# Designs tried in a protein design run: designed miniproteins, single chains, continued (5). Part 11

Each design is a single chain, and the fold is of that chain. pLDDT is the mean over its residues in the fold that is shown.

## One batch from the design tools (miniprotein)

Design m16372
Fold by ESMFold2-Fast:
Structure m16372 (fold): chain A 78 residues (1-78)
Amino acid sequence: MEEAEELRKKGEEAEKAGNYREAAEYYLKAAALAEKAGDYELAAEYLEKAARAYEKLGDLSLARRLREQAEKLRAKAE
């Protein structure tokens, strides 16, 4: 959890700087750690943050795919 939160903060810092590709990478790493820890709701939130960053980059296809993955993870949390 602590490591995933650290990566999330780095993603937020990258977004603030306009570095959306770097932000997406940090959010994807945070999502992977949250999923490994069994926190599917938190992993889904990080995937949605990564999807938003990819939308800023113009990669709408990847953003849609990441949101689909987030929805599947939320289904596991329920």
Scores: mean pLDDT 84

Design m16373
Fold by ESMFold2-Fast:
Structure m16373 (fold): chain A 59 residues (1-59)
Amino acid sequence: AAEELLEAARRGDSEAAGRAGRELYEKGQVSPEEADRAGAAASAGDAETARRVLERAGV
């Protein structure tokens, strides 16, 4: 899920980024706020910000 979010970010695939962020939240790996921040960054193609959000969440 985390790798899928980062790959979606590198491709600019906002739909894949949204699905990966939701999966991380559903598995309890991130908070709703962390899922929103990582998903928004990934949808904007900002893989570095998305990675930092996931690292802070312990993913």
Scores: mean pLDDT 79

Design m16374
Fold by ESMFold2-Fast:
Structure m16374 (fold): chain A 78 residues (1-78)
Amino acid sequence: MEEEEKLKRIQELVDEARSLRKQAADYRMKANRYEKLAKETGDPELLEKANTYREKADSLQREADRVEAEAQKLLDEL
């Protein structure tokens, strides 16, 4: 892989990881809100929503970590 193309790929991965982390943070915030409300009301449906958003946030965070690791691997090859 050409140096220039490799640097472009690293930048794309860094941007993607940043976007994924922002999305994960948003879902994490929603999960925390629903979890708090579920604990205050005892409503199992709200807890289910909290769990769904938390699962989504965790999935996005894992993908962000994976993408960042790929970027780091490419950077280490420079």
Scores: mean pLDDT 85

Design m16375
Fold by ESMFold2-Fast:
Structure m16375 (fold): chain A 77 residues (1-77)
Amino acid sequence: SGLEEGIEKPKKEMEELYEEALKSDDPSKPIEEAEKIYEELKELIERTMPESEKKKELLEELEKFHEEKLKEIEEKR
């Protein structure tokens, strides 16, 4: 598979880190690690895709996913 497969594993790793943050009494480390993966994944998409609607869509979806999860963690504090 193409781009979807290439981002699926890092996105799942981010999701696991957000779950850890939600269940942890110290969310700072898993949030920091998830943010690092998020930045690496953004760079990967920027590097591997030419400018296109699909690239824009993937970047927007990734940003919304990241922002939504951080908001959930913040609201549970």
Scores: mean pLDDT 78

Design m16376
Fold by ESMFold2-Fast:
Structure m16376 (fold): chain A 76 residues (1-76)
Amino acid sequence: SEEEFKKLEEEALKLCEELRALAAEGKLDPLEAEEAVGIALLCLGVAKYLLKKGKYEEAIELAKKGIEILKEELAK
């Protein structure tokens, strides 16, 4: 659903901010953090395109994959 996608987008953007903050503090590698953020933002962009095409399930799955990448980087 669009509401489910919105919640996933908000979660992903919050995780991006957390990764960038940790990288700025020297707690994570800044290049690896920006790579993870870049991939996640690309996933969200493609997911928004799928959402506009009515492919809600595919959009949700792709947004979740972006979140997974961000969570894996935070776990390092």
Scores: mean pLDDT 86

Design m16377
Fold by ESMFold2-Fast:
Structure m16377 (fold): chain A 82 residues (1-82)
Amino acid sequence: MEEIEKLKKEYEEFKKKADELQSRVDTLRAAVENAEAAYREDGPVHREVLEQVRAQFDTASAEYEEAKKKGDELKKRVEELK
């Protein structure tokens, strides 16, 4: 009983974190697309911005995937225990 409650709470925390990270990833994806378009149109003047937003997108995407995986694992454990 107590273990299930703990796992449900952890799942809700990771779900909230994943939702937050997904919003950040979506924002950064749009920023990457804009920076890529600007880089293709105006060339190297936008290179630094493109590199910065790509790095931020990669980091946020990795964090999102990790949080989603953890949440999925916790959801499976909750279902197995009930």
Scores: mean pLDDT 79

Design m16378
Fold by ESMFold2-Fast:
Structure m16378 (fold): chain A 75 residues (1-75)
Amino acid sequence: SAEVEPLIAALKDPDPRVRLEAALRLGGLGHPAAIEPLAEALKDPSAAVRQAAREALEAIGGPKAEELLRRAEEE
């Protein structure tokens, strides 16, 4: 999707507000291509971004998202 690519890029933006918005929107879109970028966002320095990434991965769901969420909880 044309909307997914710029949002995935926005997860690496220097502004945490931009990263937060990207994580929330990716969760709403539910696209599997966002799973691995959102898993990286689980390590974001901003607690709000980490929470949004977790919720987005839960919303997308599936075995890959569930595995990455479990791995983040064990770290």
Scores: mean pLDDT 85

Design m16379
Fold by ESMFold2-Fast:
Formats: structure tokens, C-alpha cells, sequence
Structure m16379 (fold): chain A 113 residues (1-113)
């Protein structure tokens, strides 16, 4: 396991996930949250458990449509280090909470270039 991820937002249940490593060594962690209408700050805590620095990007999608709702800046998380990434997500007015998928991509710096 290369990365651990904790995702939280006001009014949503805290979710934890571990990154699954693909054939290129990229770790992908995914969690689903239910968010009510309005603006929410989604906080993603990333722990890099690998021996290599990783570049981390967070993408929030509508779980039903796949529409991208927010994308973070790319953040360097050093080997054995931690980072906190915050994104603002705007959920349109609806009668029910919207399911969103928070996807964390952690790319080893050796795979960049």
C-alpha cells in the first residue's frame, strides 16, 4: 500500500481508503460521500507510506453522471510524509443529497518526465 487517504466534509461521514497501485505505479484511492446542496469544503488527508515522493491530485465527480465538480492543485507529498488538500465543491439545489466520488491520484515522481 503506497498511500492512505481520509476524506471528510461537514455533514458527511468520514471515509478512509487505501490507494490501489496500477501497472505504472500510480496509486488510486476512491471514496463516496453524500453531500447536501450548497458549497462544501472537502478535506483530503493523504499519508504517503512509500519510500518515494508522490505528486497528488484530487478529483471530485458526481457519482451518477461522472461530471467533474472540482479538481485540486497538484501537491508534492514527500516519502513517509503527509499532506492536507482542501477543495470547494458546489452541489446544485436538489431535494436529496448528491452522491459524489472523491478520487485521489498519487503519481511517483519517478513516473513524471
Amino acid sequence: MKVKVVVSAPGAERKEAEGKVDANGVAVAEVELELPPGRHEVTVEVENLSDEDHLVTVVVRDAETGEVLAVSDTVLVPAGGKAVIRLEVEIPESEEPVRVTVVVYAVPVSQVG
Scores: mean pLDDT 80

Design m16380
Fold by ESMFold2-Fast:
Structure m16380 (fold): chain A 66 residues (1-66)
Amino acid sequence: AEEYLKKGIEYMQKQRYDEAIEYFKKALEADPNNAKAWLYLGMAYRRQGRNELAKEYFQKALELEE
């Protein structure tokens, strides 16, 4: 789970948002309560211009923040 999150962040830094999204999705498959994975997935979608989809993922991250 944490390894997938780290890989996604690496691809975000390289501006390779499709690969970042795939790794963040894998992180969520391993731990659907990982608020950071939801947050980064939202960031990746926003960087691709998918603003409505990004909002949905940011909302999920906020709901999981304790």
Scores: mean pLDDT 81

Design m16381
Fold by ESMFold2-Fast:
Structure m16381 (fold): chain A 113 residues (1-113)
Amino acid sequence: YSEAELAIAALDGVLTQLRAAAELLDTEEAYEFYEKAKELAEKAKEAIEAGDWEKALEYAKKLGELILEFAKKFNLISEEELEEYRKKLEEAKTALEVLEVASELLTRILERL
């Protein structure tokens, strides 16, 4: 698999996990996070398909930050875990690395729901 194929698959996985979390919470605010995530994911996918890895990283980081805000807003993980995932997202150097961290965070969130 190419890096682009892996990144797009990771992006689809993140959206699927976030949709599941939003559906389990079943609040207007949770669905608003999912809609914003879809917009960022579409921009990230377009950047990946265009070979614009700088923009892909930018949109992936914005998506990761949105998921951190989601976790904080709904008290889905501890403050210690929030800080851990924030550091992991800051240290990530590629779009794929950001999306892998976001997926780990969402897996942890879904375990709590």
Scores: mean pLDDT 89

Design m16382
Fold by ESMFold2-Fast:
Structure m16382 (fold): chain A 78 residues (1-78)
Amino acid sequence: KEEEIKKLEEEALEYIRKAEEYIEKDPEKAREYIEKARELLKKLLTLDGDPTTIASLAIEIAGVEFELELYERKRKLA
């Protein structure tokens, strides 16, 4: 249980990191990675996960989603 929660947190953070990396390289792939991070966040919500860690991950996911939206708007103008 404890190790499972830790692994899910690490996986979510890794997908967030990959999404950030791919925003300008491949926005479609960045979107896929952030969706995977969101799915992992939902799993953490069903476990006895730390609320502070869950909130932190949710904020990071929202940040990447916002950056993707800005990049897509910029791309449409170009």
Scores: mean pLDDT 81

Design m16383
Fold by ESMFold2-Fast:
Structure m16383 (fold): chain A 108 residues (1-108)
Amino acid sequence: MLEEAREQIRAELAALLADPSVSDLERAFAAAVGALLLELLEAGAGTPEAERLRAEHAHLLRRMEAGDLSPEDLETVKRLVERALERGLLSEEEARRMLAVLDERLAE
């Protein structure tokens, strides 16, 4: 079950990363969501950890949809991109490009 969910997340992320019309910032957001979904699946339903991750997921999605990302939101996305790399969802080069665009936005 969990391995099938991981493969689905990887496949969807890989398809998005292959689309040249998608920005590195949008790729970073997709990677962050993928990492959160994977962590939520691993935590299991009804655990305090799963409840925390659900709250973080809902908050991040709302801020991304609003287009009003705080420095704290961008730092959260950066942390999640690093976790996506650690989980094998991203190559080192893909993660490096995503982290670079997030660092550029944080420097504004």
Scores: mean pLDDT 76

Design m16384
Fold by ESMFold2-Fast:
Structure m16384 (fold): chain A 54 residues (1-54)
Amino acid sequence: SIIDYIEEKYKKGQTVTTTDLVNTFNIYSPTAVRYVNLYQTAKKQGKTVKEVLG
């Protein structure tokens, strides 16, 4: 899933971009922006993306 992809990148210390998600998953840019914002929020709070989602 997109969440698992982001979590894997997070664990490897790699960045996730909107362009990366659009190209990898063929999703719309607004959807990719939401996922990147979740990743940035999780990183800032020291949480996993799944914890930020609830």
Scores: mean pLDDT 78

Design m16385
Fold by ESMFold2-Fast:
Structure m16385 (fold): chain A 84 residues (1-84)
Amino acid sequence: LNLSEEEKKELLELLGEALKHAEEGYRALKEGKYEEAIKHFEKAAEALERAAELAEKAGAEELAEAARRGVEEAKEAIEEVKKK
């Protein structure tokens, strides 16, 4: 495993964006803003999918698996909101 400085930065930025959107999504959900919550969870899933792909290419299997679990959690959150 050897990530370039640029790849490390991109991976950390994607993980940060995913965490930010997941947090904002749950806050919107608690406030009854279901459309806003769905949009945030969709953005979190997209960022995590990209993070998983970069981690996988870098040989960071554990990180890739964690990111893919995050994608599934975001998708489950979207389905939960759709039930409202």
Scores: mean pLDDT 83

Design m16386
Fold by ESMFold2-Fast:
Structure m16386 (fold): chain A 93 residues (1-93)
Amino acid sequence: GARAEELLRRAEELIEEAEEALEEGDAERALELLEEALRLLEEALRAGADPERIRELAERVIELALRIMEEFPEYVLRAIALVLRAIGLIFDV
C-alpha cells in the first residue's frame, strides 16, 4: 500500500545518506542512518511491502555494515548487530 511504499522510499534515502557518510569517514552517522533504515524496513514489512524490495534494501544495509567492520574496527560490534538484524528481517519475508 501507499504507506509501505513511503517507508521503503525513506529507508532507501537513509541507506544512500549512510553511504555518503561512510565516504566522508563518519561511521557513527552511517550506523545511526542504517539502524533507522532497518526500523523503517521492519515497519514496511508489517505494512505489506514487497518482500523482494525489503530483501534488496536489507542486503544493501548488510553490505554497508560489512564495510564499516572492515574500515572502522571500533564499531565492529555495533555493525555485527546491524548485520544480524538485517539477516533476521530477510528471513521474515
Scores: mean pLDDT 89

Design m16387
Fold by ESMFold2-Fast:
Parts: C-alpha cells; sequence; structure tokens
Structure m16387 (fold): chain A 79 residues (1-79)
C-alpha cells in the first residue's frame, strides 16, 4: 500500500507526491509538461494538483512492487 510507495520513493530520493503524480501521468499518457499545464490552467491549481496525486495513488494501489520500482527508476532518470 502507501507504506510500500513511501519506501520506494525514499529509495530513489523522490517525494511520495512526485512519484504519485508521475504514475498518474505515465498511466494516462500525459507528459510532465502536460500535467503542469493542467495545474496552471486550473481555476484552483492546489485542488488540481491534489486530484492528480489522488488519482496516481489509486493507480499505484493496483500496481505490483516491480511496476512501482520501474516507474520510480524511470522518473529518477528523467529528472
Amino acid sequence: GESLLKKIAKKYGLSLDQLLAYIYGEKSGLSEAELVAIVLNSDDPLAAQKEIIEKGKKIAEKLSEKELEELAEKLKKEL
């Protein structure tokens, strides 16, 4: 669950929120620039960011540990 996600995020030097937003983007076919555009073009950017993180969390809860590690490693290489 979320405990595993926090462990993986720490292993790769990522914040949990950063990893969750990335998972949402990757599984939705959205780039980091497109996610940033969604937040910035929102009437409530903080609520939009929270929605992205929550959607990422729901997706992450359905993924295996291996899939979560692969996504975290990919994000770390893209930074």
Scores: mean pLDDT 81

Design m16388
Fold by ESMFold2-Fast:
Structure m16388 (fold): chain A 69 residues (1-69)
Amino acid sequence: MEEEEKRRKVIEAAERLIAEKGPDQVTLEDVAKEAGVSLEEVLKIFPSKEDLIREALRRRMERQRAAAA
């Protein structure tokens, strides 16, 4: 199930929220709620908001690159 699926959902939730309201307005609590997981589970995968935002933005840029190719 498990860890990879939860990590994927957390990153996807962060990407959606960043697109909707910008990275500065996104909180770990918002991401946990959007992903359907607990805040504790988010913190196990990403120990800080900064780590999560960096990964979400990196994946967003990677996907935009792939879509443009």
Scores: mean pLDDT 77

Design m16389
Fold by ESMFold2-Fast:
Structure m16389 (fold): chain A 86 residues (1-86)
Amino acid sequence: STLAALKAMLVAQGHSPEVAELLARAVELAARLGAALAAGDFDAALAAVEELLRVAEELERLGATEAAREIREAAEEARREIEAAR
């Protein structure tokens, strides 16, 4: 699968398997967020934002602080845009 290939590439680049799994999940959730926004499904989009924020929290706990910050920033920006579109 595309996610399995992404995880393998991230591990090859020096990420731990746990960090690679969370980064791959963030990519999947970002794609889901984009699809929900394109469909006008703001409830599904907000659910994806909440899951991205949880992934960012777990990445920070594992010491991937920079990746966690970038994901959190993007998720919070998306949440503001969704709330403004209501």
Scores: mean pLDDT 84

Design m16390
Fold by ESMFold2-Fast:
Structure m16390 (fold): chain A 103 residues (1-103)
Amino acid sequence: SPLEQMRAVALETLDAVEAAARAAAAGSDDPRTKAAADEILALIEEARARLARARSPQELLEVLVATFERIREIADAAGDAALAARIGELRGAAVDRLRAIEE
């Protein structure tokens, strides 16, 4: 179903964001980057639970958009430009994949 395809894309996107956050934390001695990664990981855990409960494409998109907005705020506050850029790339790729399912 389109809903289950969109859910798979959203969950795969969160897995990629988790990997990016963990890689940023492992590659940096900056406590701001480490704190941002921890906050992003907590948001991903919450988002996975919300995505599992979503019953429509609209609910999935609302969860994913809200999650990426909060992740962007965290990355921007940390001042890690590389992490912020990677999160932006992952968001863009997710939008393109979701649009392909809707069309």
Scores: mean pLDDT 86

Design m16391
Fold by ESMFold2-Fast:
Structure m16391 (fold): chain A 84 residues (1-84)
Amino acid sequence: SMELLKEMREKSEEIDKKFKDDPLLKGAYKSAMALIIRAGVSEEKQREVLGRVTELILQAAQSPDEEEARALLAEAEALVEAAV
């Protein structure tokens, strides 16, 4: 869908603005997007999973605890794997 592609581009631009100084978090988000798109899941499922993954990545970025941040990123990866 052209609307989904537009929304995903806008989300990618928002992540680029928020994490311009953190290439690892940007990379994780973009990798998750690529995997979900390639898996051929429904647009509704893509929005749901990417929304949750984005939330976890934002929480990881805001966490002062490195171990907690790693756990949140691992949970995001597990959600992507479960969705594909």
Scores: mean pLDDT 68

Design m16392
Fold by ESMFold2-Fast:
Structure m16392 (fold): chain A 73 residues (1-73)
Amino acid sequence: SAEEEAKIKELEEKAEKESKERLEEIKKEYEEKLKKNPEKERELAIEYTADVLRAIGDVTQKLLDEIRKVRAE
């Protein structure tokens, strides 16, 4: 239905915005930690990568769950 498609589009747009905001926060945290501990650049880069992947996974899973709810109606 047109209403279902509109709801899914809204969920996708919300997920994209949330993803961008979370990635910006993770980047800022990484940069702040790196300034305080420049000797830990490698460890912090690994942590940053893990945080990015976790954030993408979380947002994607939430989006998929919400889309399933809309389509199950």
Scores: mean pLDDT 86

Design m16393
Fold by ESMFold2-Fast:
Structure m16393 (fold): chain A 85 residues (1-85)
Amino acid sequence: SEYEKDLKMAENVKKALEEAIASGNPVDVDIARALAEIFAAITIKYSKDPEVIEAARRVGEATAGSDEELLKALDEFIEVLKKKA
């Protein structure tokens, strides 16, 4: 299903961000954050599920905040997708 594909992508994005933060490399962190922002934007534009769109909006908003805020928003997005996959 589309939810299963989105779930795998969200988990991969979170893992990439966690690994980038652990590396201490700011370029890798910036790339992972940009990936999260792009994924959120695509989800907002193409999803037909209001709950998924709302969770993706929170991810998009969190890209202006801290790494911890973005990880939290990604976790909440993953939990929404898990309920639907």
Scores: mean pLDDT 87

Design m16394
Fold by ESMFold2-Fast:
Structure m16394 (fold): chain A 97 residues (1-97)
Amino acid sequence: MDKLASEAVGLSTMAYYYVLQGKYELAEELVKKSVEKARAIGLDTPRTARALMEAGEIYEMLGKYEEARELYEEALRSAEAGGDKELAEKAREKLRE
């Protein structure tokens, strides 16, 4: 359902806002829920790749680089399977940083 993609992105956006406010525990809770929603969409869609990229960026902001890397690797697989070359390039760039 398209609702899962919208919910995943919305949760990551709220998590980003809470990171900026120093509410790290709440941000981590929201980003975990975002990842669950993104994975429920399916692994061969650009929507899943985008949601996983956004979640990875939040984990990176939280200093959780191992979790961020795992999400960027998942995002790369989803972007390549979905044919989204732009998202695949962004995921590769994050994996080099």
Scores: mean pLDDT 79

Design m16395
Fold by ESMFold2-Fast:
Structure m16395 (fold): chain A 115 residues (1-115)
Amino acid sequence: SLRARLAELAARFMALAREAFRDDPALLARVDSLEAFLREVLATESPGEAARVFARVFAALASEAAAAGLIEPERAREIIRLAEEATRASPEEAVELLGRAVELFEEALRERQAR
């Protein structure tokens, strides 16, 4: 189902964000708060609304990662653009866009660690 796929992507993204922010207690607290909020939305809202909220949470945390120097600014802009596109897409298209955004976020984190 779309809800199950969104929940799986959200869990994967939140795990990546928690690992990325592991040395920043303030950012970890923000991840925990946003994860709790997103979990509630995934349980109570329509798949379309859940995808929109997930996309907004994604863009916010990707911006924090860029500001903290954890990913390159160019990679952050592409990730944020995909998340913003997901807010305007159908639920099915939003899942595909968010999946690509998660993959790019993971790749961007690995590139930063390799430097």
Scores: mean pLDDT 86

Design m16396
Fold by ESMFold2-Fast:
Structure m16396 (fold): chain A 65 residues (1-65)
Amino acid sequence: SMEEEIEKLKEEAAEALAAGDGEKATQLFRRLRELIEKSIPDPEEAEKRLEEIQREVLARAAALR
């Protein structure tokens, strides 16, 4: 499902950030943005969802350090 793909990408992005792999993190965030924008056609709602995902990823990355 799309939610499972989002969770996997969030985990991979958090690991990339914890490892200092900025290139991989950027690529994974770009893929997350694509999925969210396709799922949520309203740009404001899509941006709010992406902000929530970014906070979750940053919190998980911090816990991995």
Scores: mean pLDDT 84

Design m16397
Fold by ESMFold2-Fast:
Structure m16397 (fold): chain A 67 residues (1-67)
Amino acid sequence: SLDALRQQAFDTAYSILTAAGVPPDVARALAQQIADTAVALVAAGVLSEQQALDFARDAARAAGAKW
């Protein structure tokens, strides 16, 4: 389901961001934004669920690296 995808994308992004040293409140906001974008891309038929999870990992790593 899209709700399960959102949760998985959020958890993955949040884990990557906090591991990179992003403060928890900032990491939560960024992870929510990444997860919402991933879900929107799947809902629009642009990405598969697996591609959306790959997107979430890449986006979180890019954001964490710039922190």
Scores: mean pLDDT 90

Design m16398
Fold by ESMFold2-Fast:
Structure m16398 (fold): chain A 72 residues (1-72)
Amino acid sequence: MEEALSRLRARADELVAEIEKLKPQLTPEQIRAYADERLARLRDEGLAEGVPKETVDQIVAEARARIDEILA
């Protein structure tokens, strides 16, 4: 369980770092579309690895909030 949670958080952090890197190359709309697809995959992976739904939803929401801050 702890390993799966650590991987999920690491993947969320990697996504946020990718978005910062992509910001000067893509429009905010393109970045949001990409982020939404990646966050959906992150959610599915977390659930498949046995992370509780509430914890997965929290990590996804935190990542989405960080991405929204980068795009502001």
Scores: mean pLDDT 83

Design m16399
Fold by ESMFold2-Fast:
Structure m16399 (fold): chain A 64 residues (1-64)
Amino acid sequence: SLYDELIEALRKGDVKRAAELAKKISSLEENEEARKLIEEAVVTYITSGDVDRAIELIEKAKKL
C-alpha cells in the first residue's frame, strides 16, 4: 500500500520519496483525521528527525 511505501521511505531516510508519497496519500485520503496525522508525521520528521514517532503517526492514519 502507499502507506507501507511511505513508512519504508521514512525508515530509509529517503526524504524526497517520503514527501512525494505523503502528498499523494493526502490527495487521495478523504478522512480529515488521517490527513492531519500525515501532516503531523511530516512536520515531526522534518523538525525533530524522530523517525519512530513519524512512523507511529502514519500507522495511526492507515488504521482510520
Scores: mean pLDDT 84

Design m16400
Fold by ESMFold2-Fast:
Structure m16400 (fold): chain A 102 residues (1-102)
Amino acid sequence: MPSEETVLRYLEGAYAILKHVYDVTGDERFKELAEKIKEIIEKGRKTGKFSKEEVEEAIKLIEEAIELLEKLYKETGDPSIAAYIDTLRMIKEALKKYLASL
C-alpha cells in the first residue's frame, strides 16, 4: 500500500506531466488540471495526510487528464504522450489502492 509520502510523489509526477503538456501545447485544460492537482499537493504537504475526498478528486482529475492525452495521442502519434498516459494510469491505480486503505 502506498504511504502518504509516496502518494505525494505520485501527485507531483502527475502535476509535472500536465504542466509539461500545457507548456508544449498551450492547451489551457492541462493547466487547469495541473493547478487543481497542485492544490491537493499543497494541502497534503501542510497536513501530512490526504482525505478520502482529496484522493477521490485526484483520481477524477487524473482520469480527465488521461482522456485528454488519449485524444492528443490520436491526433499527434507522439510516443511521449503514450508514455505519459501509461504513467498516469499507474499513478491512478496506486491512488485507488491508497483510497481503499482509508
Scores: mean pLDDT 88

Design m16401
Fold by ESMFold2-Fast:
Structure m16401 (fold): chain A 90 residues (1-90)
Amino acid sequence: SSAEEYYEKGVKLAKEGKLEEAIEYYEKAIELDPNYAKAYNNLGDVLAEQEKLEEAIEYYEKAIELDPNYLEAEANLEGTKLKLEIKKKQ
């Protein structure tokens, strides 16, 4: 299986709410292609849904490092940082 096939399987699982299984497939995509910026971004999305905001931030930052023009990952990073700041004030 290709990195793209594992990534697409992860996307399908995440849409079904199968977050832990989605993580496993995104990790498999990254193992085959360590430069797969989309897999890092989507792994960040799943971690953010699990309220693992600090871990999500690390994955969004990695996605941006790999693709500096990844506007979706930059927006997700900013939103997650704001969410984390609000959570720390509660």
Scores: mean pLDDT 89

Design m16402
Fold by ESMFold2-Fast:
Structure m16402 (fold): chain A 67 residues (1-67)
Amino acid sequence: MVERKAERLLKTLERQIERAREEGDEETVERLEELKERVKEAKRKGDEEELERVSDELAKLVEEAKK
């Protein structure tokens, strides 16, 4: 369901934004805020493909931060 997937992504993005902000990583905060706006737009349009793209991008950012 698009709505549930979008809500889950928004919560994950909010947690990641808080972490990046605590670490002083302004570049990552900007990228995560951009993804958050994309999730909101995709939710309004019912665009599941965009939600999948945002989920993949978020996963890559999290992996890069850990590596």
Scores: mean pLDDT 80

Design m16403
Fold by ESMFold2-Fast:
Structure m16403 (fold): chain A 58 residues (1-58)
Amino acid sequence: SMEFREQLEKQMEESLRFAERVLEERGLSPEERERALQALTRDLTADREVRLEEHEAS
């Protein structure tokens, strides 16, 4: 559903913002943080698509 998609998008955005803060607190360089956030974004996007498919297939 559209509501479920919106909730997953919001959760992903919140997770990325939290991760960004954690990486900053650990003192990683901007380049290291960018690489880590890109990897996390890919993982979260893939997980989100799987969850959407599972929800719609039910």
Scores: mean pLDDT 79

Design m16405
Fold by ESMFold2-Fast:
Structure m16405 (fold): chain A 57 residues (1-57)
Amino acid sequence: SAKIEEAKKEIEEIKKYIKDQGLSLVKTEEQRKQLEKEIEKGKETEEKNEKEYLEKI
C-alpha cells in the first residue's frame, strides 16, 4: 500500500533529522561549556581585583 510506504519514508526522514540535531546539539553544548568557563574565570578575576582594590584604599 502506497500510504504505508510513504509513512515509512517519513519516519526514516524524522529519524535522520533527530540524529543530525543530536550531533549539532553536542557541538553547541561544548561551545557553550567553553564560554561558561571563560565567564567563570573572568568573574573570579573581577572578584580578586575588587578585593585588592578595597584593601589598597
Scores: mean pLDDT 66

Design m16406
Fold by ESMFold2-Fast:
Formats: C-alpha cells, sequence, structure tokens
Structure m16406 (fold): chain A 56 residues (1-56)
C-alpha cells in the first residue's frame, strides 16, 4: 500500500515538472497558456504531496 502511494505521488510530481517546463516555453508565445500550465503544475504537485503524506 505505502509503496503504491509513493509510486503514484512520484508520477504526479513528474507530471508537475512537465507542465512547469511546458508553461515556461508557452509563456514566451502565449502568456495566458503559460499561466494555465503553471496552474496545472501546481495542482499536480499538490496532489502528489497529498498522496505522499497519506503514505505516512
Amino acid sequence: EVVKLVSEASGYYIRGVGYEFEGELLEKKDKEKGEEYYKKSKEYYEEGKKLFEKAE
């Protein structure tokens, strides 16, 4: 159970990093799109943190 939760949390963090990187690239072309991707990145980080805390 704990291993599964930690693995899932890691997946959310990886997704968060991906959205943050895409947000940086998009911000140069479309500031609104960049902001949306940053928001998604934060949401993924928050979900990952919740799952990791639940594994404790």
Scores: mean pLDDT 77

Design m16407
Fold by ESMFold2-Fast:
Structure m16407 (fold): chain A 60 residues (1-60)
Amino acid sequence: SLESLSISELRSLLLELFGEIASSLSSEEIEEFQKKLKENASNKEKLIELIEELKERLEK
């Protein structure tokens, strides 16, 4: 479960997943994502939400 991971582990996973889709995103989408990550860097629930969002995009 993602909830069993630390904030540092969640951020690491998030950056890994983002790296996989970054080439398919516009510059604006990349900036928006980076802003959300910055604003929520210590918010575990929000980091989990962002990971789930990226996983959904990778499945398509």
Scores: mean pLDDT 79

